Designed miniproteins, single chains, continued (2). Designs and how they scored, part 63

Each design is a single chain, and the fold is of that chain. pLDDT is the mean over its residues in the fold that is shown.

## One batch from the design tools (miniprotein)

Design m6189
Fold by ESMFold2-Fast:
Structure m6189 (fold): chain A 84 residues (1-84)
Amino acid sequence: AEEDIEVLREALRKYLIPEELLDNALEETDYNIPEAVRLLLERISEVASPEVVLDLIDDLIERLVDEEAREAAREFREELLERL
């Protein structure tokens, strides 16, 4: 939904992450929001510190309306914590 896309854009702006990463993730996943969230977080985790990524994920879990997108963010959070 457009609501979740706006949440993702606002989150990227807050953490000074290029919005192009979101646009690319949306296009590659054919606007499947849960899949776009997974792909976006994977790409952000390559360029940002784990602390920034965890803070971003917590913000997304609170603000995303789509439950499947929130679940994708939670699953990525757990995976990231297991790597630390």
Scores: mean pLDDT 84

Design m6190
Fold by ESMFold2-Fast:
Structure m6190 (fold): chain A 63 residues (1-63)
Amino acid sequence: MEEFYDEAIKGLKELEKEMTPLEVQAALETLKLIRDKDYERLRKLGEENRPAFRAQAEAMRAA
């Protein structure tokens, strides 16, 4: 879990440049809840964010 948490935090730091401080804080709160052994939500977020990450990549490709 440690490595997954650290990797997620680093990803968030890169994304926070395009996010508002409030959104970053909400994302950090979510990660902390998941770290507390809420693995079901971790998986759910991964699946739900999958389309969003793909859309982001497509937007970058179009730019």
Scores: mean pLDDT 62

Design m6191
Fold by ESMFold2-Fast:
Parts: sequence; C-alpha cells; structure tokens
Structure m6191 (fold): chain A 105 residues (1-105)
Amino acid sequence: SVEEKLEKIKEIVEKIKELLERLPELEPEEQEEAKKEIEELLEEADKLVQEIADAIRNDPSLAEKYREKLLEVQKLIAEYGILVARRNKDEETLARLEASLAAAE
C-alpha cells in the first residue's frame, strides 16, 4: 500500500542518517562501503517515491490524502542526497538534488 511504502522510505532515510553520522569515525575502506550503501538506499527510496507517484496518478482519489506526505518524503530524500553529494564532492549530483529540493518546497 501507499502507507507501507511511505513507512519504508522513512526507515531508509533513518538508515542513511545513521550511516552519515558514523562516516567520520570509520576507516577509509569502511567509509567507501558505507557511501555505496547510502547510494543504494537513496536509489531504493527514489524507486518507492516513483511507485507512490504512479499510484496517485492512476487513482486521483489518493492524491488529496497522500500528496503532502509524498512531498515530505521527497524533501527528506533530497536533503540526505545533498549531504552525501557534498561528502563525495559530486557537484553534478549536488546541483540536481538542490533543484529537486527547491521544487519540493
């Protein structure tokens, strides 16, 4: 359901937050592994957002109930994606995610 997908996105965001908080304390090899895990978690979250957006598009009755929650999780994903991009010095990803966050505001 849409509710279950929203809760899963929140769990993913919390995992990303925990990984980001641990990064400064990790050895270089462990940091690279954690960065890869964060990227995979962000990709999974984006996929779930797309699935929710498609469900809302196909059933307009869901739009009023879930639109605000979808925007909230999109904003969270963009905010954590920006933090990851800054650590990786990925200027292209940073610019793209900052644009996505601005659109979600």
Scores: mean pLDDT 76

Design m6192
Fold by ESMFold2-Fast:
Structure m6192 (fold): chain A 93 residues (1-93)
Amino acid sequence: MKEYEETLREIAEKLGVSVETVRKIVEALLNGDDVEAHELVAPLSAEDVKILLEELRKFVPLALEREAERNGKPLEELRKEAEEALAELEAAK
């Protein structure tokens, strides 16, 4: 969990926001609260949002664990779905 707090601090420093703001965004995303995540991200510029999304990749394992608990899907299947979704997003650029 020390690595979690260090990653939040690094993201906060890159975006010029508080660690508390980054923590709220990460927790909202990990809990699947898309509305709260959108509201917290809305004040950020498009460039800051891009940086945030790239850094949020570090929390994908935690997001997949939370999703597996909610939907009863094996973590391995959710990981493959996430990797395919990211590959499609990169191909769409």
Scores: mean pLDDT 70

Design m6193
Fold by ESMFold2-Fast:
Structure m6193 (fold): chain A 79 residues (1-79)
Amino acid sequence: MSEEDIEAETLLALGLIYLHLGKEAVKQKNYKEAIKDYEKSIELFERAIELAQDPVIRAEATRLLEESKKNLKKAKELE
């Protein structure tokens, strides 16, 4: 694994944490917090895609980016 792939994996892991926090905030009806968490996850996944040289890491980050964008849109509608 390259340094870039290690960094991409780290960004992916952090993005997953923020995606999870956003989902938890939605369950608590804290939509403003959910929006912030989803925006952070989106930024992290976009960075992971940019750095990833491994197509598997890039594909996973792309899938999670799309999920985060859909969740962000829904959270904004509920705010």
Scores: mean pLDDT 89

Design m6194
Fold by ESMFold2-Fast:
Structure m6194 (fold): chain A 64 residues (1-64)
Amino acid sequence: IEELIEEAKKILEEDGFEDERRIVVLLASEGVSVEELRKVIKTYYKDITKEEEDILLKNVEESK
């Protein structure tokens, strides 16, 4: 999972995307489940609130 975060970070930096929503959507497109994405969000964004976490997950469901 940490390897997926690092790959997503590199892709986003190369493409000029730095929005946290983009990272979550990108990981979901790579086949990461919603439950795994929740763990990734907590690991990657230590300062994220539960409400912000839920917004990121809603973005994933909407983009699918």
Scores: mean pLDDT 62

Design m6195
Fold by ESMFold2-Fast:
Structure m6195 (fold): chain A 82 residues (1-82)
Amino acid sequence: SHPINELSDEQYEKAKKIVLSYFPSEEEMYKRGLSAPLDEAVEKKIIELMKNEDFESLKEFLDKNPSAADVLARLLYLYEKS
């Protein structure tokens, strides 16, 4: 199973609420997430921050790395479909 599936529903909901602010709609968020290129280093960093409940650092990471929001959207899609 993907490491994203180790998250609690509460951790998932908090991350989703943050990343939704980076997109005009939830539909566009998932569309861009599914089109995002694989970036294992970015995925690993995002999962680490979510597991540690370091949502302030997660927001800072997304602000500094515009493509990271698309990667997080993909991870949330994978969580929801598991």
Scores: mean pLDDT 83

Design m6196
Fold by ESMFold2-Fast:
Structure m6196 (fold): chain A 82 residues (1-82)
Amino acid sequence: SIEEKIIEELLEAIERAEKEDPSVKPILEPFRKLVENKDLLGFAELYVRRYYEEQGIVLSEEEVRELAERYLEELFKSAEEL
């Protein structure tokens, strides 16, 4: 399934990042747990929230959900093209 493909690719990306720089492991651990639990929406919401927080922007729960859904749509499109 497309979901399984995305999960596989995300886990491989996390493992690659951790092997290149073990110091990022604590930062990536929440993302890894969400992917392992097949919670792609939770993964996308955490990614979006942290991305905007780094830019000094605090999003509402509704904005996080909308942006997370768009991010997931992009991930699904990318997975289909591979």
Scores: mean pLDDT 83

Design m6197
Fold by ESMFold2-Fast:
Structure m6197 (fold): chain A 85 residues (1-85)
Amino acid sequence: SYEAVLQLTGFALELAKKEGVPQEQIEEMAIIASDPSLTIEERLVKLVELMKKLGLSQEAIDEFLARAEKVLDPETVEKIREVAE
């Protein structure tokens, strides 16, 4: 659902902030997550790819995946997991 995607986006930004990612990079994450030209799936995949590129810990990525599993369809979670590993 759209609400679930907004909650996951907010959680990703919170994880980045907790790990000391600079505000400019957090804003880059927010831009990708809110890009209206991308599907919900494409936004989440690109968001996780950016989290990895910015150096978020595997622990933070795993916490994001655990929350995604509770609110997203299994097929979408599988695609996100592929880029997270």
Scores: mean pLDDT 83

Design m6198
Fold by ESMFold2-Fast:
Structure m6198 (fold): chain A 78 residues (1-78)
Amino acid sequence: LQKKLDETEKKYNAIIDTLQAIEDDLKKKLDELEKKGGSKEAIENARKGLKGAQEQLEKAKAEGKEKVEKLRAELEAA
């Protein structure tokens, strides 16, 4: 169980890190568009893309937390 818990935490941390990097890249692109005077539509599209990435990141964090907490509870019950 401990090994499975460690492997699950490592797996979800890797997924979260990947999604966080995507969010950071999208934030940077949005910031550049706002600073360089991009069109309102381009800025709005960039914001929608960022929101989608943020929603995926939150979902991955929630799923990872649920699986880790379940495995941790199983370890404590054993």
Scores: mean pLDDT 81

Design m6199
Fold by ESMFold2-Fast:
Structure m6199 (fold): chain A 108 residues (1-108)
Amino acid sequence: MEENREKAIALLEETIEQLRREVGERVERVIRNLEELIEAIKNRDIEKVEEFLRSALATLEALGEELSRPVRIALYSMIAAALYALGKIEEAEEYLKKAEALGFKSSI
């Protein structure tokens, strides 16, 4: 759990940095959601992590192709981080690869 938690937090922090660099103010709401997920992971609030996972998946299903590239990267990163925090490593890596295919630069 500890290694997966550290990996999840690092992924979300990298996502926030890339979003701020590329798109600025217009994604501040998305950045806030990423920061809230980081806090849920740090606090080991599994129920809240699962809530963020369900919300991100529902957003992708409802709005998928209508979402901007930076927002889609952020959603894939949120899903990957939540799955890492829940110990679902293989599923997490699948979503991380989807984010990387859209231009996300992972250093982890």
Scores: mean pLDDT 78

Design m6200
Fold by ESMFold2-Fast:
Structure m6200 (fold): chain A 87 residues (1-87)
Amino acid sequence: SAMEEIRRLAEEAARSGKLAEEYDKKGDAVKSTGYYIRAIGSAVEAALIGKKHGLLDEAIEAVLEAARRAGSELGIRIAEGLREKPL
């Protein structure tokens, strides 16, 4: 289902966002940037699938909730950005 794919991408965005933050704190710019790109890409893909299926708000909420569970400040910012500037 669309919601299953959205939740998978939301979890991927949250995990990548958390890893980007952790590698940034360690000074590993290459890994941090790689995970940052993955976090944005997964969150945007979730939102686009949501938009296609009339589930945009649910997709953004899925990214936000996954980011909160992971403790990813970056993931929260990405989700809030998608809410304020819809695709």
Scores: mean pLDDT 88

Design m6201
Fold by ESMFold2-Fast:
Structure m6201 (fold): chain A 82 residues (1-82)
Amino acid sequence: MDESTKLLEEIRKRLQRLFEPEKAAELYSFAMELHLEVMAGKMSVEEATQRFLDKLLSAGLPEEEARELAELFRKAAEAAVK
């Protein structure tokens, strides 16, 4: 399994533990959309990571938990653009 895919699966599982199923699915879909834009060269890893962080904070996640998820997303995106 690709490292990027493993990190995205970790994000999916963590979101499912932190949010109700509908909200977890919404946030994961948003993360996947950002990841695909990075892979397509349409968005930087830094910009995508910031957008995901902002979305998590707006969803009511505490800053420390939002930063941890954003860091996992950043690592997944970096692994995908190797």
Scores: mean pLDDT 85

Design m6202
Fold by ESMFold2-Fast:
Structure m6202 (fold): chain A 76 residues (1-76)
Amino acid sequence: MAEQLLKDAREAKKNAEKILKETGASYDELIDQAKAAKKQVEKLREAGKLSQEEADKIIEELEELIKYLEELKAKE
């Protein structure tokens, strides 16, 4: 589960860049999806289904994605 979630988060970041370049993708929609994923990862950590280290790595990737999307939205 953790390995797949980390892979999914990294692929989402890569795919978001491609989608934004091809666009008009909604930054708000992508940001909301990333925030929902972050909340889900936190719940999995609380439930003991993810280690602290695994959750932190996934959250870091998602936070980088959110920051990237928010910065791009602000520059528009």
Scores: mean pLDDT 74

Design m6203
Fold by ESMFold2-Fast:
Structure m6203 (fold): chain A 103 residues (1-103)
Amino acid sequence: MEEELERARRLEEEIAEETAEALASLGVPREEALELARRLARTLLEGAEARARGEPEERLAELEAEVLEQYRRLLRLLEEAARKGHPEAAKLAEELRAALAEL
């Protein structure tokens, strides 16, 4: 279990760094992108662990709310990048807004 958590933590950091680089290429400031990516990856991992442990729905709902808040933050960063002249950020912002509206 401890070795699995260590591997998951390493994968989480790698995914966060790759995600931050992708967002930076869309005009999101690298520091903000990295912080957001790390928070999102960590919360998603915690949610998977909570589900595996059979934690109550109330706890799972709290983790889902935290993920939604990070996606709303991502939307704001993408909208800002779009305003600065990044058309791919505008497209991703529209897609994310549509996805959040279905939740």
Scores: mean pLDDT 79

Design m6204
Fold by ESMFold2-Fast:
Formats: sequence, C-alpha cells, structure tokens
Structure m6204 (fold): chain A 69 residues (1-69)
Amino acid sequence: SLSEALAGLGRLARELAAQGKLEAAELVDKAGVALATGNFETARKYIERLGEIDPEAARRAEELLEAVE
C-alpha cells in the first residue's frame, strides 16, 4: 500500500541518516515526498540517483515502490 511504502521510505531515510549517509537519506526523503504527491516518475528518478550513490539503499527503495498499488 502507499501508506506502507511511505512508512518504509521514512524508516530507510532515518537509517541512512543515522549511518552518516546524508545525501542518500535526502534522496529517499525526496522520493517519499514525490510518492506522497502522486508523482511516481519523479520518485523513480530520485531512486535512480540514489542507485548511483548507494545501490543497496536504492534496491530497498525500489522494493518499497513495487509494493504500491
């Protein structure tokens, strides 16, 4: 669900920030905002950029997006 995906992205962003991965955390937050406003293509672009910095975080974010109806 959208609610579960947004909660998951928020948790991922907090985990990345706690690890000092501030740029990655910011990209996850931006993807979450885009998703919350119905802009799925923009959310995907932020996750693509995340993949250039942190491929594992991008994979987790992609799995969360795939769970959206």
Scores: mean pLDDT 85

Design m6205
Fold by ESMFold2-Fast:
Structure m6205 (fold): chain A 110 residues (1-110)
Amino acid sequence: SPAEEAIKEIEKLVEEYLKKIKELIKKKDYLGAGEELHKLLIDLYDILKEFGKKYNVPEEEVEKVYEEINEIFAKAFEEMKTKSPEEAQKIAEEAAKKVLEVAKKFIEEA
């Protein structure tokens, strides 16, 4: 289904960015990790916006999901830069999991 295809695209995108973010965290490159989180946020927003437009989801609902994802990433970034690389990687993994849950719910409710 179109919803299953969108979810699979989002899952692949998040997994690819998470791999890059973890490598940057291991190097203590928190600025680079933050830049990759921002790129992931924009790429996710583009997918969700396109999906919302195709299925006539109100723009307000798309913006709300964007704000929720942005808050998850912002909080994760603030926490991870103060932790060990091992702990920071776990924070990034949990943030990715939460973001996938938010994105999946949006697509399934569309």
Scores: mean pLDDT 87

Design m6206
Fold by ESMFold2-Fast:
Structure m6206 (fold): chain A 68 residues (1-68)
Amino acid sequence: MKAEMEKITEEAAEKAVELALNGSGLKEIQKIIDEMAKKLRELGASDVEVEQARWKITVKVAEAITKA
């Protein structure tokens, strides 16, 4: 189950970065993060694990935007 949560987080991060680099707005990126959070909770993730995943995606998106 932890491996499944990691894959979901990585897939969401990749999609969010692609949307950011393609000029998508913050609202579209936020939808990806929210969808990821729902999937993690369905797999039994704790609030802490969901928060860590949200932060990981936010950092990756910020890094991608500043490098682009």
Scores: mean pLDDT 79

Design m6207
Fold by ESMFold2-Fast:
Structure m6207 (fold): chain A 95 residues (1-95)
Amino acid sequence: DAAKKYKEMAEKVQEAIEKKEKIEVELELETELEDDGKKYKVKREIKIVVEGDTITVKEKTEIESEDGTKRYFEREGKSVNGVDTEIHVEEKEEK
């Protein structure tokens, strides 16, 4: 259950922030969805690192359609003392 995994990750991150502890958590999710009669396979990988006052979030998403077309999305964000300092977003498509 994706929702339970997200909740568990969020709770661990929040606890680490409150305790000012270093923590690294990773979550991998695989889901299938259907849109306009076409089937898509979605793979998501989320990595969160909390270190002192710094939070780094890295997310990778791969979407594969039935015809073998793949779309890749990568997002990386960094926050220091609750202020977002860096955001990088990349997307590409391969067939």
Scores: mean pLDDT 72

Design m6208
Fold by ESMFold2-Fast:
Structure m6208 (fold): chain A 85 residues (1-85)
Amino acid sequence: MKIGIGAESKKAAEEGKKLGGPDTTAYNTSPVDGVKKGHAAGVDAFGAADKDPAKRMKAMEVGLKLGVKTYFGSSAKEAVELARL
């Protein structure tokens, strides 16, 4: 994964939100399932090309700093903690 992926995730989330996108719908209907799906999506987005878990974790942290919080909302910290499991 590359550091730039976090910025792209934020932009995509903001565009989706402007269009009424489903950026938080899963968390509203099923909090537990939403967190698990959010974590899986985060791992896929930030770690799809890299098998090294350290690189995936750094990509997630950089994404949060660049604004991926818009993408994961309040579940951003939970997604990072689930990645440690």
Scores: mean pLDDT 47

Design m6209
Fold by ESMFold2-Fast:
Structure m6209 (fold): chain A 69 residues (1-69)
Amino acid sequence: LQAQIDALVAEVHKLQKELDEVSKKYFEAVKTGSLSDEEINELKERMKKLQEEIAAKLAQGHAAYTAYQ
């Protein structure tokens, strides 16, 4: 159980780091106008996908934790 939770936490941290990097690029692009509308939309969609993956892994960890008590 703990090893599985540790693995999920590590995966969530990786996804959060990617989300932070994509978010920084998105806000910089919006502020500076350095990217096209299509590229900005791709960044928005990637952020949404990362948020969904993080939520799914957190739900999986919660379910595993409560099922073992």
Scores: mean pLDDT 78

Design m6210
Fold by ESMFold2-Fast:
Structure m6210 (fold): chain A 68 residues (1-68)
Amino acid sequence: MMKKALVIDRDEAAAKKMAELLRKHYNVDEVEIVVVENEEEGKKKAEEFKKKNSEPLLIVLFSKMEEV
């Protein structure tokens, strides 16, 4: 089963480290990284990702993890 993830953070380096952890420990096949200025922009990107992708999804928004 193909598991997709989205990582959203203000810090690109932190987002990349989180993406590596998801691939190694959560068996995530595809990780998209989005760098945003604030949490409101991050929430908008998370909603777009949910609309465009089928479950199962894993979303990390500023170190807060949501499984969909």
Scores: mean pLDDT 77

Design m6211
Fold by ESMFold2-Fast:
Structure m6211 (fold): chain A 96 residues (1-96)
Amino acid sequence: EEEEFFRRLEEALLEAARLETPPEERAAAEEAARRVVEAARRAVHMSPEEQAIAGTTNEEAREFVRRQLEEVLRYLIERARERGDEELAERFEKLL
């Protein structure tokens, strides 16, 4: 379902923020991740008028967001493996 997809996207982006930011920057990074998810939700639910202005369709936007989720997860898997964290890498593979 679409809701499950956006939940996976948010989880992936929050995990990326936690891996790459120190504690004092983490709240801002997590907020940025949530804003990206909300922007993606809007992009896949554009009105016909908004689609005409953007020059893209909701279906094209969904495909783009799906591709971005896959790229983020592949990046996280690689980073987890580089750190020797096989359990974390397997968890991210399950989200693919």
Scores: mean pLDDT 78

Design m6212
Fold by ESMFold2-Fast:
Structure m6212 (fold): chain A 65 residues (1-65)
Amino acid sequence: AGLAEAEARGAAHQPTIVLMNELIKEAEEKGEVKLKIDGEEITLGKPDTLDARAAISEAVARLAR
């Protein structure tokens, strides 16, 4: 049930997943990505650490609000 529910929610939030994958790829290619979220400029580094990956996921969640 839990996984099926998460999958259904994932379908509803598919643009968020696409954006997350795009940001991860860009950060890997360029070494960093700069975003403007809620009027704030945020720099995301390469997803080589848990903190960097968490920052990308959080930025995507904020953009998908």
Scores: mean pLDDT 66

Design m6213
Fold by ESMFold2-Fast:
Structure m6213 (fold): chain A 65 residues (1-65)
Amino acid sequence: SMMEKLAEELREEAERITGGPVEVEVKGKEFTLTIRADPSVGAMVAALLRRELEKMGYKLRLRLA
């Protein structure tokens, strides 16, 4: 499905930026990224991905681990 493909793409992009493992959860039109990184890096990644997703009518939540 489109949501599954988007979740995988978000995970891959976030992992490339952070250099570490990222978890992605999908609930309705909301994606939750769980990132173990410096808070500034996590916030930057979330801001970039959120901007793209909001254009498509989706939400992004960031969880720092």
Scores: mean pLDDT 82

Design m6214
Fold by ESMFold2-Fast:
Structure m6214 (fold): chain A 65 residues (1-65)
Amino acid sequence: SMAEEFIARGKEIAAKLSEKSAEILITGAQVVARMIRQGEVPASKLDEILAQMEKTAQSIDELLA
């Protein structure tokens, strides 16, 4: 399903990040996947959402350094 594909993509990106950034991204991807299952997220926005989540996870990790 679209939700499962989103989680899989999030995990693939997370594999390239620090442990803390990976945890933030995977947790966020699970929340967004729940929203996808509820029909709350347009498919056309998924790539943009994932990119923003990756950027946010990295930014938070840097602020905690």
Scores: mean pLDDT 83

Design m6215
Fold by ESMFold2-Fast:
Structure m6215 (fold): chain A 88 residues (1-88)
Amino acid sequence: EKEELLKKLDELSRKLGEAVRNKDWETAEKYAEEIKEIVEEYVSKSKDKEIGKKMLEAVEKLIEAVKNKDAQGVIEAVHELGKELASL
């Protein structure tokens, strides 16, 4: 269900934000990878290919930002993912 997906992503985004604030990039990478797994699973089952592509692009940007220890990039990627989720 969309509601369960949104709840899980909100919880993981909160944990990711806390790890980034604490400069715990190892933990941030773990949560970003969990977000990626959830989004990839959802997109694989979704019939909306345009929104799915944009969600995957946002997740790719998120993983890159975490690897580069770019806190601003993480915020932007999470915001982009949230916008696409709101369009579902």
Scores: mean pLDDT 82

Design m6216
Fold by ESMFold2-Fast:
Structure m6216 (fold): chain A 89 residues (1-89)
Amino acid sequence: MSLEVVDVRLEEVGDTVRLTITARGTGDVKQIAVVLFDASGEHLASAVAPPGATITLDVPASVREVRVRLLALDKDGVLVKEREFWVRL
């Protein structure tokens, strides 16, 4: 099974940065959870979507960088694969 980041886009909306992520999963992957943290490890935002769907999350522009954690879940909500990366705003 794989978990792949297809696209990551950033858009400034006032004092907020809109992060748009598209991720793909194969095999038993039924859901992808996206969790955003700041540099101190504080939770900023999270969302869950089917593989291949576009996920949009808004974060304060003041955080300057976010840690993105992707969790690939099966039909029972069990973690199958994870990926982590940083995005500069």
Scores: mean pLDDT 82

Design m6217
Fold by ESMFold2-Fast:
Structure m6217 (fold): chain A 80 residues (1-80)
Amino acid sequence: SKIDKFLEELGKEASKILHERKESEPVLSTEDAVEAVLRGAKRAGVPEGEKIAEAVAEKGKENGGKVTGAEIGEIVKELV
């Protein structure tokens, strides 16, 4: 499905960012989470990418600037 492809591409983009930052925990900054969502949505052809990125940015603000992969997955399931 498009959702499965989006989550797979999102996971790849998030993994690249975590590797570049040498992070051991799967937690992204708000900025990095938004970037991963936008890139993953573009690669998967998901038109809801901007809407999902806005929701992820809001979640990051609530969390003091960090978002987990599980939180992103929940937002994707609610908005797609």
Scores: mean pLDDT 78

Design m6218
Fold by ESMFold2-Fast:
Structure m6218 (fold): chain A 60 residues (1-60)
Amino acid sequence: SMADEILNRIADIALKFEESGVSDKEVQEMNDLVEELKKMGFSSEEIRKRILEVVNEKRA
């Protein structure tokens, strides 16, 4: 789904931030993607939880 694609991209940026840091462009991209999820009806808490789930899946 579109939401899963957005979550995967956010997770990639978040994982990169933990490992090596991110550019201002990537921070802006992440913020824009979070706003798209909010527009789809996700709360900030739900988005945070889903990002954490996807990041943990990518680490495994």
Scores: mean pLDDT 84

Design m6219
Fold by ESMFold2-Fast:
Structure m6219 (fold): chain A 90 residues (1-90)
Amino acid sequence: SLLELAKLAQEAQELLIELDELVKNKAPFEEIEKVARELIGKIRELLGEEGEPLVAQMEEALAAKDYKKFIEIAKEALDIIQEKLDSLKS
């Protein structure tokens, strides 16, 4: 349903905020990776196959410990998700 997709998108946005905070506070890699992996999972669920190129870029950034790039790609993915949700409301 649209409501369930909107709730999942909100949860993904909250994970992004949590991830940004962990990175700014120089949290242990294990904590950053856990939240990053949860965010990848939410993006996969929301975008499906269409999100695979962005997910691949996020996984590559995470492996390189390039958290700034990971966050930039995640923001792009969430913007796409929001545009899709807005189109469904119209």
Scores: mean pLDDT 86

Design m6220
Fold by ESMFold2-Fast:
Structure m6220 (fold): chain A 75 residues (1-75)
Amino acid sequence: MSKEELEAEILLSLARMIYAVVKIAYENGTATEEDVEKAIETMRKLAEEAAKLSPELAREIEELIREVEEIKKSL
């Protein structure tokens, strides 16, 4: 694994953790539109940084962002 791939994998792992927290909060009825929006903004920054390192892993983060945006629409 290259250093760039490792850095992109770390960014993807952070995005996955944010997604998991948002999903749990949504399922528990504790998710707010403000918190979900902040999560989307943070994940977009992670995707932007990952895109410089690995377009493939950046696409995975973009898919997670789409799922979080669907959660926001459901609030």
Scores: mean pLDDT 86

Design m6221
Fold by ESMFold2-Fast:
Structure m6221 (fold): chain A 90 residues (1-90)
Amino acid sequence: STLKEVEEFAKKMKEVYEKLKDDKRFQELLEKLKAEDTEETRLEGWELIIEAMKELGYDEKTIEAMEALLEGAREKKPEEGRKRLEEIRK
């Protein structure tokens, strides 16, 4: 159900946020986003989220999936990110 999916996602994001809120790099990133919302700054945020997920003990496949999507976004080749995600899910 969509509601359970949203609740699970919100819970996971809350755990990541609680981990990041005291991280100076994350605080500096939020100030950069307020000054100028750029693709580069958003990608830096995604990288910090992945790092926090690793420290919180998220599944290796979940981390690999997030890293694949981030790499695809960095290369401006989202299709390659999706292909890597499909391979990880197998």
Scores: mean pLDDT 71

Design m6222
Fold by ESMFold2-Fast:
Formats: C-alpha cells, sequence, structure tokens
Structure m6222 (fold): chain A 62 residues (1-62)
C-alpha cells in the first residue's frame, strides 16, 4: 500500500541519517518524523527509537 511505502521510506531515511551521523540534526528530525507519523506502528516507533539510541551509544564509544 501507499502507506507501507511511505513508512518504509521514513524508516530508511532515519537508518541512512543515523548511519552517517547519529548526533546530527538531520537524524533527530528523521526520528521525529517517524515518532509523529500515525502510519508508523508503535512497534516500528519503539524499534526506531532503540536503533537511534544504540547508534548514539556506539558512536560515543569510538
Amino acid sequence: SSDQEHVKKLLSDLHNAAMDDPFSKETEEKLNEVLNDPRVSQDQKDNALRFYNSMREEAKLK
């Protein structure tokens, strides 16, 4: 569905931004887009937040 395609793009955009720089304003904005979009399920939002936090913690150790 169009909603599924949109959600996949939001999650992909967050993934790419976090992989590049998890501390960037772009990554924060992409996370907020995921968390505030009603088409994204709660499980997907929870996974996105865990991924975001994990990437930030990993980057701090390097």
Scores: mean pLDDT 87

Design m6223
Fold by ESMFold2-Fast:
Structure m6223 (fold): chain A 64 residues (1-64)
Amino acid sequence: GTILLTAQGVAATAEAARAEAEARLREQIDALGPQWEVVSEGTLVLEANGVHQALHEALVRRRP
């Protein structure tokens, strides 16, 4: 089967918000174990009033 994983990061810069979201998502992938592989991945970053929020997502599936 497949699973959609999402993670968020919030920071004063777009770079920091993206890095936090990516790190959190990587922890989720690692927690699933080595039998899972990433088939698609993407990031959205939004800003308002000097606050940046990043949404990072990955579609993962079990290795054959």
Scores: mean pLDDT 87

